# Designs tried in a protein design run: designed miniproteins, single chains, continued (4). Part 104

Each design is a single chain, and the fold is of that chain. pLDDT is the mean over its residues in the fold that is shown.

## One batch from the design tools (miniprotein)

Design m15851
Fold by ESMFold2-Fast:
Structure m15851 (fold): chain A 59 residues (1-59)
Amino acid sequence: SASRKALEEKIKELEREIAQLEREAVLARIRGDEALLQQLIARIQALEEEKEKLKEQLE
């Protein structure tokens, strides 16, 4: 269905954004930027929660 396809695309977009933020978190950790690292981890967690909610809608 169209709604299922829209949910799948949104999940893919969230996965791409999470992957980008995870790469940024690795760089923040290497630089010792603890404040940025904490912000990135919090944002990753929020996006992971959104992704899981969308996956529940597909079940």
Scores: mean pLDDT 87

Design m15852
Fold by ESMFold2-Fast:
Structure m15852 (fold): chain A 100 residues (1-100)
Amino acid sequence: SFEEAKEEIIKEVERAAKEFLEIASKHLSPEQLEEVKKKLKEILERLRNAETEEELEDIVAELAEFFSAQASTLPPEAAAEVRALLVELIRKVMEILNKL
């Protein structure tokens, strides 16, 4: 159950990361995009190594703060897309965790 939930959360985070990068790549410099990719890779590795529900929640919360901070640096239209992506990601993660 926990391992299945973790795998589902990782897949949702990977999907959100891909969509975020598609949005961000239109607005960020190559250097900024590299830093974002590095942070997302770090978050995904931490999710794979998580052993408790609390760790999963903390890591997803950190990702949410990161996406929110990034949205604040983007043009209004792109920021709205990132915020919508974040809302959907959090909803899906909470649905997965609530079934544990």
Scores: mean pLDDT 86

Design m15853
Fold by ESMFold2-Fast:
Structure m15853 (fold): chain A 65 residues (1-65)
Amino acid sequence: SSEIEKLRKELEEALRARDYERAAELGIKLAQLGDFEGAERAAKWLASQGRTEDAQRIGEAIKAA
């Protein structure tokens, strides 16, 4: 999906910028679209940055999809 590809690119830009809020938003959107690999990428990065609540929210979105 071109939408998933665009969101994945935006995610990598957010990770490079250390934009935690944007990375969490994009991870949730990717999970809702069924891109669990992209969502997990965001969650793992946020957890590595100490953003455990943001990572948990993405995990909940994956489970809900």
Scores: mean pLDDT 89

Design m15854
Fold by ESMFold2-Fast:
Structure m15854 (fold): chain A 70 residues (1-70)
Amino acid sequence: MTLEGVVTGGSGAVGAAITVKLSDGTVLTGTVQAGDEHFAALVDNVTGRGYLLSSAEGLVVGARVTVQEL
């Protein structure tokens, strides 16, 4: 499943927490496992499910992201 969202907290740095508000109003908070300035693989802190974040703007607060379930 692929959703759109906005980064509302944290960072895309490996080991950091990142928080994304999805277009449906759901909030996803996960720990970054791998990534760069534009991509992060993360694990949801509640479910343990993997997600890929991608952003043309970079993984900073306020950036638009695409969230893909792994």
Scores: mean pLDDT 81

Design m15855
Fold by ESMFold2-Fast:
Structure m15855 (fold): chain A 56 residues (1-56)
Amino acid sequence: SEFGVRVAAHNLGLSREQVREIVERVKAGEPVAEIGREYGVSPRQVSGAVEAVENL
């Protein structure tokens, strides 16, 4: 949801576009650790962003 994207962006210190890109990459099967390294966030934060976008 758009609200979930906004919450994740605020919590991670990233743009909404970066959050959408993270979610797409996770859904494409990319490892959360690799995604986290590229955006400067932990694997836990990557998983949290996906959860926020899907559940909020």
Scores: mean pLDDT 83

Design m15856
Fold by ESMFold2-Fast:
Structure m15856 (fold): chain A 57 residues (1-57)
Amino acid sequence: KAKDLVEEIVKETKVSEEEARKTVANLAKAENKPPDLEAEISKSLAESTLEYFKEKS
């Protein structure tokens, strides 16, 4: 779920929860999903996003 991805980004990187939440919401919106923390995020999108934040941090 989107909330799980936000928690992983915050845990694995130094970005703020607010920044992580905004990014995940934008990704869900781009995939035509609601910007809801309960929305399902694809595994590939979640992994790519987490890797992006690790590189950016």
Scores: mean pLDDT 69

Design m15857
Fold by ESMFold2-Fast:
Structure m15857 (fold): chain A 92 residues (1-92)
Amino acid sequence: TEALELLNQGNVLLYEGKYEEAIKLYEEAIKLDPENAWAWLNLGEAYLKLGKYEEAIEYYKKALELAKKQKDTITELKAEKNIKEAKEKIEK
């Protein structure tokens, strides 16, 4: 699907350290498929890499909400771990 292609392109950009470009593709993917927990999780990771910890936590919480609704245990655990790690960076 178009949403999946955008998500995959965003993941490549994230891996290359092109975080702002990855965010744009994840936002477009989310507009097409707002229930995709992985897109929200990866959007949060991109914000984390930019040092935007509060925004990262917001997007991880959205991924967690969707993962719980969809019974996606793997994404749920990843979102919970990422929220904890981002909170530890704020509490400096």
Scores: mean pLDDT 88

Design m15858
Fold by ESMFold2-Fast:
Structure m15858 (fold): chain A 67 residues (1-67)
Amino acid sequence: SKSELRKKILEKIGEILRLIGEEIDLELKLKKGEISEEEYKERIEEIKKKIKELLEEIDKLEEELEK
């Protein structure tokens, strides 16, 4: 069971890293003028929300791993 918990944690870390990459891409697009400031703000808020949710899920899985 601990192996399954570790796998789930690593999968969620992978999703967070993917979302951070998306944040960087959006910042680059904003600096190039490829997206508006309003589009950037909206998309960044969605990404930050998803990262927060994933971090909370990881915390719960880490608690289960230490039991």
Scores: mean pLDDT 86

Design m15859
Fold by ESMFold2-Fast:
Structure m15859 (fold): chain A 120 residues (1-120)
Amino acid sequence: SREELLAALDTLIAQLDYALDLVRERFGNPEVVELLEKARELAKQMKEDVESGKATPEQIKEKAIEILELLREAARVMGLPETVEFLDKAIEEVKKVTDPLEAVRLVQDAITRFVAALEA
């Protein structure tokens, strides 16, 4: 539902905020910070487009893939090869889903894995 999609996007934004804080506190890498800030902005744009009724499922999916690609680049810069491989698989999974809620949930899972790698 639209309410479930909006709630998932709120969770996604909060997860990206946490990842940003973690990177700033532990690593301070400005390139990674910029990539995560771009991912966060895309998540906010997705929420605004869904709230306004302007987003198509295809547009939500495209932004989800773009967020995953930004996370993949961040993982690569940070030297996290297993996380890069996980993100490559997540991108391919998002390409196969038709439900925008499933696409957003796959991005949430990807961020959870990215954060876990940073905390290891």
Scores: mean pLDDT 89

Design m15860
Fold by ESMFold2-Fast:
Structure m15860 (fold): chain A 82 residues (1-82)
Amino acid sequence: AAGRELAAEMIAAVEEAAARGPEEAALMGAGAVGAARNAGLSPEDLEALAAAFEALGERYPEVAPAMRAAAAGARALAAEAR
């Protein structure tokens, strides 16, 4: 519950940053992955976060490289959380 809500807030913040440009999307995406690590999100919530970042990259092609990097970071955290 709490992890899902936090992930949703992170996704909303990254989407808002994407509207401001690729550099802000990259910073917010990296920040979201860092916050997810510190919050101890479950592997399930981390995979959902990664999928949402990939979907954002499809909607906003100019931020796709940043979203791909953030998704990879979230998946790496999910693998480590075993």
Scores: mean pLDDT 80

Design m15861
Fold by ESMFold2-Fast:
Structure m15861 (fold): chain A 75 residues (1-75)
Amino acid sequence: MLEAARLEMLGMGYFFSGDYKTAAELYEEAAKIYEKEGDYRSAALMYRKAGEAYLFAGDKEKAKEYYEKAKELEK
């Protein structure tokens, strides 16, 4: 749905502005919507982006968790 794509674009904007924590949260919400729709590839991509945002925010443990979640969904 358009909502997931809008959250992805908003997350990207926050990421490039340096608000990595907000970016990660928006990517995570987009991932959950894609996952609900059965779009596991887009969900995996969003979880990977959330992991990257958490890494830039200094939360290495959350980054690792989201990278693993993305890998699990890649098929």
Scores: mean pLDDT 84

Design m15862
Fold by ESMFold2-Fast:
Structure m15862 (fold): chain A 77 residues (1-77)
Amino acid sequence: SMSKEEKEAEKEVKEILEKLSEELRSLGVPEDTVEGYVKALRELYELKKETEGPKEAVETTKSAAKTVLSHARQRAE
């Protein structure tokens, strides 16, 4: 079973990715592109979790999601 720390991190990442998906869709980003971003950020989270631990993985994923959203907003303008 996953540790409590990993379970908390998993929940936070799920919430981050769900929120990002909703915001990207609201900006008119195509569904295939939204799925691509979610997949890439999920893979980043898994890599960081294995190398730096769950807490750092969440923070890295959160930061990356914010960057993706910022770039999408710039393209929508």
Scores: mean pLDDT 85

Design m15863
Fold by ESMFold2-Fast:
Structure m15863 (fold): chain A 72 residues (1-72)
Amino acid sequence: MRKRLEAEILIAFGRMAASLGMYELAARQLEEAIRLAEGELRAEALRELARVYEAMGDHERAARYRAEAERE
């Protein structure tokens, strides 16, 4: 439960940071969430991180995270 809850909180903060245009902060929070999460929660974090990198113009990294999310 603890790692899952921590990952959920990190995803929420990452989404909030991204909504404020703070993409570097959002990416760091989502990367930490990915380290703690498994299954569908990890896939959600990977999709959100892909969206953040897409917004930053890093299309290649965004595509890699999107593909990784589909493997969960």
Scores: mean pLDDT 84

Design m15864
Fold by ESMFold2-Fast:
Structure m15864 (fold): chain A 75 residues (1-75)
Amino acid sequence: MAEAYQKGLQEGIEEARRLAEEFGPVKAADIADKLAQEYEKKADESTDPVERAYYRGKAAGLRYEAIKLRAEANA
């Protein structure tokens, strides 16, 4: 479970970082937040605890990096 969450978290951060390279920090943060909402819904609907942990991790990683990107853009 914890391993699945950490894997999701790392992948979410990496995905948001790739989006920032292509679209810049503001647009990447918006896309990352939308993706995080989708993964949060998948986690809530999942009956598999490992899959749920992975999706929650991915959503958390996307949201974490989105906050960081917005802070950087507004600094």
Scores: mean pLDDT 85

Design m15865
Fold by ESMFold2-Fast:
Structure m15865 (fold): chain A 86 residues (1-86)
Amino acid sequence: MDEEELERVVKAAIELGKRAAERTGNPDGKIMELIKKIENATSPEEKLKLVEELVRQLLNDPNLSRDDLIEATAIAIEVIGLRFEE
């Protein structure tokens, strides 16, 4: 796994999550809780797992905008790519 690519994907996921939470009024704080967990994760594997869960939560949010849904899908594809680039 490329550390630079992982950090880029992590940053993109956090920024998207914060934007989505702001638009939807942060339902149950779950998105913000996941963002904090990602920011506190120390291992690349744990960061990737938490980003995957964050993106999964965003893709299942019926209030997500079309543009944010497209970005979440792109991040999901990059997460899958990072998992197979062993």
Scores: mean pLDDT 76

Design m15866
Fold by ESMFold2-Fast:
Structure m15866 (fold): chain A 64 residues (1-64)
Amino acid sequence: EKEELKKKLLELIGEILRKIGEIFDLELKLKEEPDNEELKEKLKELEEELKKLMEEMKELEKKL
């Protein structure tokens, strides 16, 4: 029911916020170390994960 969907939405929002925080931290590190290939790769991976979570959130919002 709607309460289950709302709970799942809040969990997704929490995960999205965590990923955004991780991306922000990596972007700050990358500004200090612009040639760090490992940081660039990790940032790209997190951005892809965030995109998937955002899509899942949109699907859930549509069901509410």
Scores: mean pLDDT 81

Design m15867
Fold by ESMFold2-Fast:
Structure m15867 (fold): chain A 95 residues (1-95)
Amino acid sequence: AAPRVTVTGHAGSGGLATAEVTVEDLPEDAGLRLSLLDAAGNEVGVLVAAEAEGDRITATFRVHGPAGTYTAVAEVLDRDGRVLARGESPVTVSA
């Protein structure tokens, strides 16, 4: 089956951004890549926590950047690093 990814971003404070990721039909040999992008599409921030409960993952990023809107991205990768599914959501970070 083809995997499906849903990302829901939440407003964060103190330089933290949080997103909930739900993955359906994840293949056994597949990985999940979680990233945070700025408005120019550059990867920013550091993943500081990823808590998994079944098909749901809560990802928390530390942002070294200004307050504003970022994009949380989740990608399902096959064993060769090929993207099988992608989800994204805006997240707002307050200073």
Scores: mean pLDDT 81

Design m15868
Fold by ESMFold2-Fast:
Structure m15868 (fold): chain A 68 residues (1-68)
Amino acid sequence: AEEEVERYRKEIEKDPNNAEAWLKLGEAYHRLGRLDEAIEAYVKAIKLDPTNGKALRLLAEVLAEKYA
């Protein structure tokens, strides 16, 4: 999970507009229980691709975990 965070952060350094890399980074943070970082990454993914239903669903899930 930590290795995945580093990998996707490097992908974002190469292409900061890569919505899929932001989504994967959010998923990695979510698996680590780093909910605030996961929310931030999912929001970035949605801003880059607002039609991405997976990012919207994952954002809803992490918000439910944090605020439930």
Scores: mean pLDDT 82

Design m15869
Fold by ESMFold2-Fast:
Structure m15869 (fold): chain A 63 residues (1-63)
Amino acid sequence: MVGKLARALVPLPKLNEETLAFREGDLLEVLEEVDEKHVLARSLVTGEVGLVPKSALEVVREL
């Protein structure tokens, strides 16, 4: 998923400083894979960087 544009499939609230909050349909840039379940991504809406569950994302295209 690294170096890819992804779309949020579900909304998520901000749980802590490490996690990223987003709305359904928000676009995110995947920066790196953290583990089997999570990526580090940047919101293209807010510019914030944080942890996102891979299951909440759909890959749209490569950047």
Scores: mean pLDDT 77

Design m15870
Fold by ESMFold2-Fast:
Structure m15870 (fold): chain A 60 residues (1-60)
Amino acid sequence: SELDTLIDKADEAIRQGKVEEAEKLIREAMKKYNITAKELADYAVEKGRIPAAILAYRLE
C-alpha cells in the first residue's frame, strides 16, 4: 500500500542518517491517512520497521 511505501522510505531515510527527511515522511503519512503517531508506530512495529516506529513514538 502507499502507507507501507511511506513507512519503508522513512525507515530507509533513518538508515541513511536523514532523520529530518524520515520525520517529514512520517508526518506526511499521518496527515494523508488521518492517523496518530502512536497508531503509525504500532503499525510500523507490526511490519518490522522498528527504526520508523521509534521515531514515530518520539513525535507523539
Scores: mean pLDDT 84

Design m15871
Fold by ESMFold2-Fast:
Structure m15871 (fold): chain A 100 residues (1-100)
Amino acid sequence: SVPLSPQELLHRQVSSILLDALENEDFEGAKERLLALAEQYGNPNLRVLAENLERAFEGDREAVERLAEALAALSPTPEFAEAARRLVLGLGEIRRRERA
């Protein structure tokens, strides 16, 4: 197998953690994994993801915006960054409506 770059490995790990959190609602486990990656890679956006993940999925508007910004900053291209930001903002709005 062709080895992935550190950036590609990071992107895949973050995506895996977020999908697992959404599927299993294990936000505490996701937070711990993201904090470990933040320490390993020295990227403050990973810490922002960890600290805002649970509140964002509960519909906290500020947390949703922080999560969207952090995901955009971690994206490999501006196009992916914009798509990730729009997706998170849209999911936050749906979550707020479902809980209203």
Scores: mean pLDDT 74

Design m15872
Fold by ESMFold2-Fast:
Structure m15872 (fold): chain A 61 residues (1-61)
Amino acid sequence: MDRELVRRLEEEAGEENPGDPVASTRLALERIEEAREELDPSVYEEAVRRLERALEQGEAL
């Protein structure tokens, strides 16, 4: 359930920013933060940590 919500938010962010992984990752982080109260805390923390790492890698490239 919660993992499917995270996946959907990431997919929607990617669709709005095709070919821009940094912009799509930032949008996904914003939407996941907005949905924080709907998510299990462990799922939220794991998703945020993963996306923050992806953002750091994308900005470094």
Scores: mean pLDDT 77

Design m15873
Fold by ESMFold2-Fast:
Structure m15873 (fold): chain A 73 residues (1-73)
Amino acid sequence: SEKVEELVRKAEEALEQGDLKTALDHAEKALELDPTSPRALEVLNRVLKEAIKAGDEEVAKRAQELIERMEGL
């Protein structure tokens, strides 16, 4: 879906800017549109890694919860 790819791109752009909350929000919206999207799962894993590096516990926790739900599908 073009909309999923647009949201993934926006999440990647937010990651480049260090805006982890915005990156998480875009990744979550991409998964809401396509829960099986490998591209959305990939960017969500990147959000998790960057949140852990930054010590952003809230973003890391939410990203982890979303990844676990997607891996359970």
Scores: mean pLDDT 85

Design m15874
Fold by ESMFold2-Fast:
Structure m15874 (fold): chain A 109 residues (1-109)
Amino acid sequence: SVVLTQPPSVSAKEGESVTLTSTASEDILSSRPVAWFRKREGEPEELLIYSNSVLPEGVRSRFSGSKSGNTATLTISNLKLEDSATYYNVLATPDGGVRGPGTKLTVLP
């Protein structure tokens, strides 16, 4: 069974850029797509990135995704207070998927 590891928490200032990472316990990220989801308190979970780097319709261009080896990254530029949320990396597998524990991002004014 594959496990995804994400930092538990990250803090950054409004207007800065931040990179969130997810690392797989096995070298399988090179062969499997990843997605990134955002969960804000009191709101439904939203898809930010799919197929490693693709933005869904309506997602702002300040979000970008990349993948190298067994590490996936989500970069958020021009941080806004509304970006304070938990960010989950999800690895697609033949039996469904593996979900990371999430990184709590705190954006400070």
Scores: mean pLDDT 82

Design m15875
Fold by ESMFold2-Fast:
Structure m15875 (fold): chain A 85 residues (1-85)
Amino acid sequence: MSKEQKAASLAVAGDIATVAAIWSYEQGDRETALREAEVAAELYKEAAKLDPSILEHGQRAYKTLEEAGMKEAAELFKKVIEELK
């Protein structure tokens, strides 16, 4: 697997984890939602190390969590994105 293919795969996994986090939050499972958001943040962080353009994917995930009202998860994402600047 190329570096670029690995970065893309990790970013897709991050997108899936972000969607899972929102779903868990909507079901009232805020502990699971926060853990899923943390996994998503870590996946985007690893992807961005391989391909810095993935930072834009992380920014979109942050906005999506913020718009969903997931303040704690959004703040976690913001910290991860700031580490990659």
Scores: mean pLDDT 81

Design m15876
Fold by ESMFold2-Fast:
Structure m15876 (fold): chain A 56 residues (1-56)
Amino acid sequence: APEVDLTGLTRTEALQRIAEVAPLTPAQRTALDAALAAGDDDAAAAILVPLSAPAG
């Protein structure tokens, strides 16, 4: 898995960095790109968080 250094990044920058490495479907990518373009970090995080959550 690609390693990403998120140290010192803003929330938006961290979300963009995670988006570059996240295995997104075309629909998820479209929704994420729209959220990031709108500056909606909460919507972007909602798309990305399930993909990065540890499996218990």
Scores: mean pLDDT 68

Design m15877
Fold by ESMFold2-Fast:
Structure m15877 (fold): chain A 78 residues (1-78)
Amino acid sequence: EAERMVRELEEAARAARAAGDEEAAALLEEAARRAREALERGDEEEARRIYIRAEAEVHGRAFGVPREEVERAVEERL
């Protein structure tokens, strides 16, 4: 699952870049890199935390919803 989460962040970053959303692309690229590094260290929990936070940050900004509420929704889905 952690590997899938990192791949999703990497794909989302590429999609944001292609769409011209440079700010979202940079955020997702950084999150993907840090999550990949955590996974390489065997820290799946940190990789999952980075994924949840990045998803919440991008979604929260798009919908104007507090990041904490989006984080809860993402965690429940996982």
Scores: mean pLDDT 74

Design m15878
Fold by ESMFold2-Fast:
Structure m15878 (fold): chain A 84 residues (1-84)
Amino acid sequence: SEALKKEIEELEKKIKELKLEIEIKEGLIGIYRGLKKLAERKGDEETVKELDEKIKELEEEIKKLEEEIKKLEEKLEELKKKLK
């Protein structure tokens, strides 16, 4: 049971770290969206395209992290059922 409790604690910690990673990436998307608006106002089409690609990459990374969190949360629920 001690080993199982440690596995649960490590899994909960990993889920929290992944959620923080999503928050950081969402913040970075906000920055890139702001920079994109400035580039659009200047007619800098190349910079707009590069920022749009960076935003899309971050959105795809967030989706992968959300899928990983879901799998880890499912595993966490299974482990918690064994501890009851």
Scores: mean pLDDT 89

Design m15879
Fold by ESMFold2-Fast:
Structure m15879 (fold): chain A 71 residues (1-71)
Amino acid sequence: AEKLLEEAKEYLEKGDYEKALKLAEEAYKKSPKGSKLRIEALIVRGQAYFGLGDLEKAKKDEEEARKELLA
């Protein structure tokens, strides 16, 4: 999961938001609920959605990451 998240961040930096999204989704699914990796995967997935222009999904992932961080 951690390596998938690192690769997702690299594609996000390159502006390849579609690849970043796919890798972040895999990292999210493989990360335990409430883990740091899952929260980071939500943040990266949200940033990829923002880059793709999907503002509603980006906001939803940001809200979910905040809730998991504060729980």
Scores: mean pLDDT 81

Design m15880
Fold by ESMFold2-Fast:
Structure m15880 (fold): chain A 68 residues (1-68)
Amino acid sequence: MLEEAEELLAELEELIDRDAPTAEIQEKIARIMAVARQLSEEDRKKVLARLQELLDRYMARVDAAEAA
C-alpha cells in the first residue's frame, strides 16, 4: 500500500513535469488520496507531505499561466 502510494506520487511528478492535462493530474491526485486514506497515520503524513509539495509546484505553474 505505501509502495503503491510512492509509485503513484512518482507518476504524478512525471505528469506535472510533462505538463499533462489538468483532468489527468486531478485523476492521479484522487487515486493518491484514496490510497493514503488506507495507510497508517505516519505513512499517510509522509505521502500527503510529498503530495502537497507536488501540488504547490503544479499550482505555482497554473498561477503563472493565469497571470500571463
Scores: mean pLDDT 79

Design m15881
Fold by ESMFold2-Fast:
Structure m15881 (fold): chain A 90 residues (1-90)
Amino acid sequence: MSMEKKIEELKKEIEELIAKLEEIRKQLAGDPEAYVKASSEVQDEIEARLKELRELDPEVAEELLTKSPPAVALRVIGDELQAEIARRRA
């Protein structure tokens, strides 16, 4: 598989998961507890794919972070912030 094809597949998967998460939010708008339970697996999948995409193409990953749920984006950015702090102290 070419790297370009892998990047396209990850981008598509992330966009589909974000759309799925938005549908779950709409369906469970009156029940925050049910939303958290239903969305947690989808959020974990988005985080994992975003991290993989960042290793292959950081620019494309940044575009999708802007479209991602704040909770997921904060986890991905948080890992980078920790890595940056470690680099500055080295």
Scores: mean pLDDT 74

Design m15882
Fold by ESMFold2-Fast:
Structure m15882 (fold): chain A 67 residues (1-67)
Amino acid sequence: MAEEAKQKAEAIRDTGIAEGERAGPGAAYSGADALNDLAKKYPEVRDVALQYAEKLRAHADALEAAE
């Protein structure tokens, strides 16, 4: 169960990065929100999911700043 939640967190992170680059920062922000929700549902992956959410938010902020 913890391994499945961890794999889901990694998939949301990777999708958020790819969609952020393809469709813009809103997609990366959506991925970060999904990771925050995953952290609330699965405490065993909370630290990893929150870390990925912060990275996606930073990525989205960088895309916004780029113009």
Scores: mean pLDDT 79

Design m15883
Fold by ESMFold2-Fast:
Structure m15883 (fold): chain A 73 residues (1-73)
Amino acid sequence: SKEEIIKRLEELKAEFRALEAASTDPAVRQQARGLAGTAERIIEWVKQGKITPEEAERIVKDLEAALAALRAA
């Protein structure tokens, strides 16, 4: 649902912000900050009806993969 997609994007945004705060690696910090900004933008696009729930779900999966990659760095 639209509500669950927004909730997951908010969780991902918080996770990226937490990773930025916890990391001492400038490259990881920069990527985490950028991805938190992406999550925020997609939340607004979902709220405004600018993207479909299916498109938003694909972006959520991409952001989840990016979070896993940054945590492994």
Scores: mean pLDDT 88

Design m15884
Fold by ESMFold2-Fast:
Structure m15884 (fold): chain A 60 residues (1-60)
Amino acid sequence: PETLTVKMSNEAEAEQLAAVLKELDPNLTVTVDGTTITITSDLSVQQLIGLVLQAIGKLL
C-alpha cells in the first residue's frame, strides 16, 4: 500500500478534503490529524496525487 500526506491551511479544510476524497474513492483509508491528512491505498502515488488534486478542485 502507498501512503500520501497532505497539509492544509486549517482543520476545516483538512476535514472537507478528507470527506471529498472518500466520496471520490471509498476504498481509500483517510485519517485527519489537525491540519494533516494521511491517505493510505493500494493505488499508486501518482493516482493518489491525481485524486488529491481533483478533491482540491472541488473545494475551490
Scores: mean pLDDT 80

Design m15885
Fold by ESMFold2-Fast:
Formats: C-alpha cells, structure tokens, sequence
Structure m15885 (fold): chain A 86 residues (1-86)
C-alpha cells in the first residue's frame, strides 16, 4: 500500500501533481485504488474526446508506476496504448 502509493505518486508528478501529493499525504490501499480509478477514467475520457496527448500522458504514467513496482498497472497502460494507436 505505502510502497504502491509512493511509486504511483512519483509517476504522477508531471501528469497530476495534486493527485501525487494526495497519495503521499494518505498512502493507503484505498487512496491508491481511488487514484488508479480516477486516472483510468480520465484516460478513457481523453480517448473518447480524441485527446490523444492526454491519453498518452496517462498511459505513460501507468507505465512508470508499473516499472516502480505497481505491476498490475502495466495492463491498463497497454490497453490505453492500443486505443491511442487505432
């Protein structure tokens, strides 16, 4: 939980610095789950709006978080990347 929150916060510093701060202030599994859900929905919304730059930034953030130890986020990043390429 704390380790995942720190990894996700580091990945989010450029994409959503406010959410990164929230994760560092409250490094719980609940906060991680809420942050992941909010970002995934934001990525989907960006794809629906045709904002491929925003979708790419979110996919990149999930990729960085996966590299830092939040491995399950790699699947979400791959899904976003596939939809950006189509």
Amino acid sequence: AREEAEALAEALEEVDPELAEKLRENPTASTVASAVTALALRGIGALLDGDLEEARRIAEAFERAAELGVEFLAGIAESLRENIAR
Scores: mean pLDDT 80

Design m15886
Fold by ESMFold2-Fast:
Structure m15886 (fold): chain A 94 residues (1-94)
Amino acid sequence: DLEELLRKLLEELEEKEKKRKELARKIGRMLRAIGVLILYDLYKKGRMKLEQLKKELGLETEEEIEKKVEEAKKELKKILEEIKKELEEDEKKK
């Protein structure tokens, strides 16, 4: 039946789109975390003033900046582990 074949093809396309959206979301989170870490490194190296760092991160206090840096480090580690697991699963499916 042509309708059953089309339904299965649509289900496969939906699964592939869900995987692409999830990967794009993970890449976006990773880039944001890296951005925070780069900005903070520039500040520590004296290449960026504290006021500029506050504006770039949208934060008011040094404590909030330090908390965001620690959160960015944890998020980056989590995302890298998630990507590693997905790459290992894709290799096992072959």
Scores: mean pLDDT 77

Design m15887
Fold by ESMFold2-Fast:
Structure m15887 (fold): chain A 68 residues (1-68)
Amino acid sequence: SAEEERLRAIIETLEWLYEKFKDSHPELAAALKELIEALKANEKDPEKAREVLRQMGPKIGEIMEQNS
């Protein structure tokens, strides 16, 4: 489905960000890894994946703001 393809694209983007930041920003990288694993666990349930993004997305955004 389009929703499953969109979720996969989000996971791939987050994995790219993890690789980019893993050595320079370990706190951000750890939060990204946690989000990636949670999204992968809910890959076949788009509604649960959206709930994970709502719960974890703001925390990652806050960490990014603190490191800019």
Scores: mean pLDDT 80

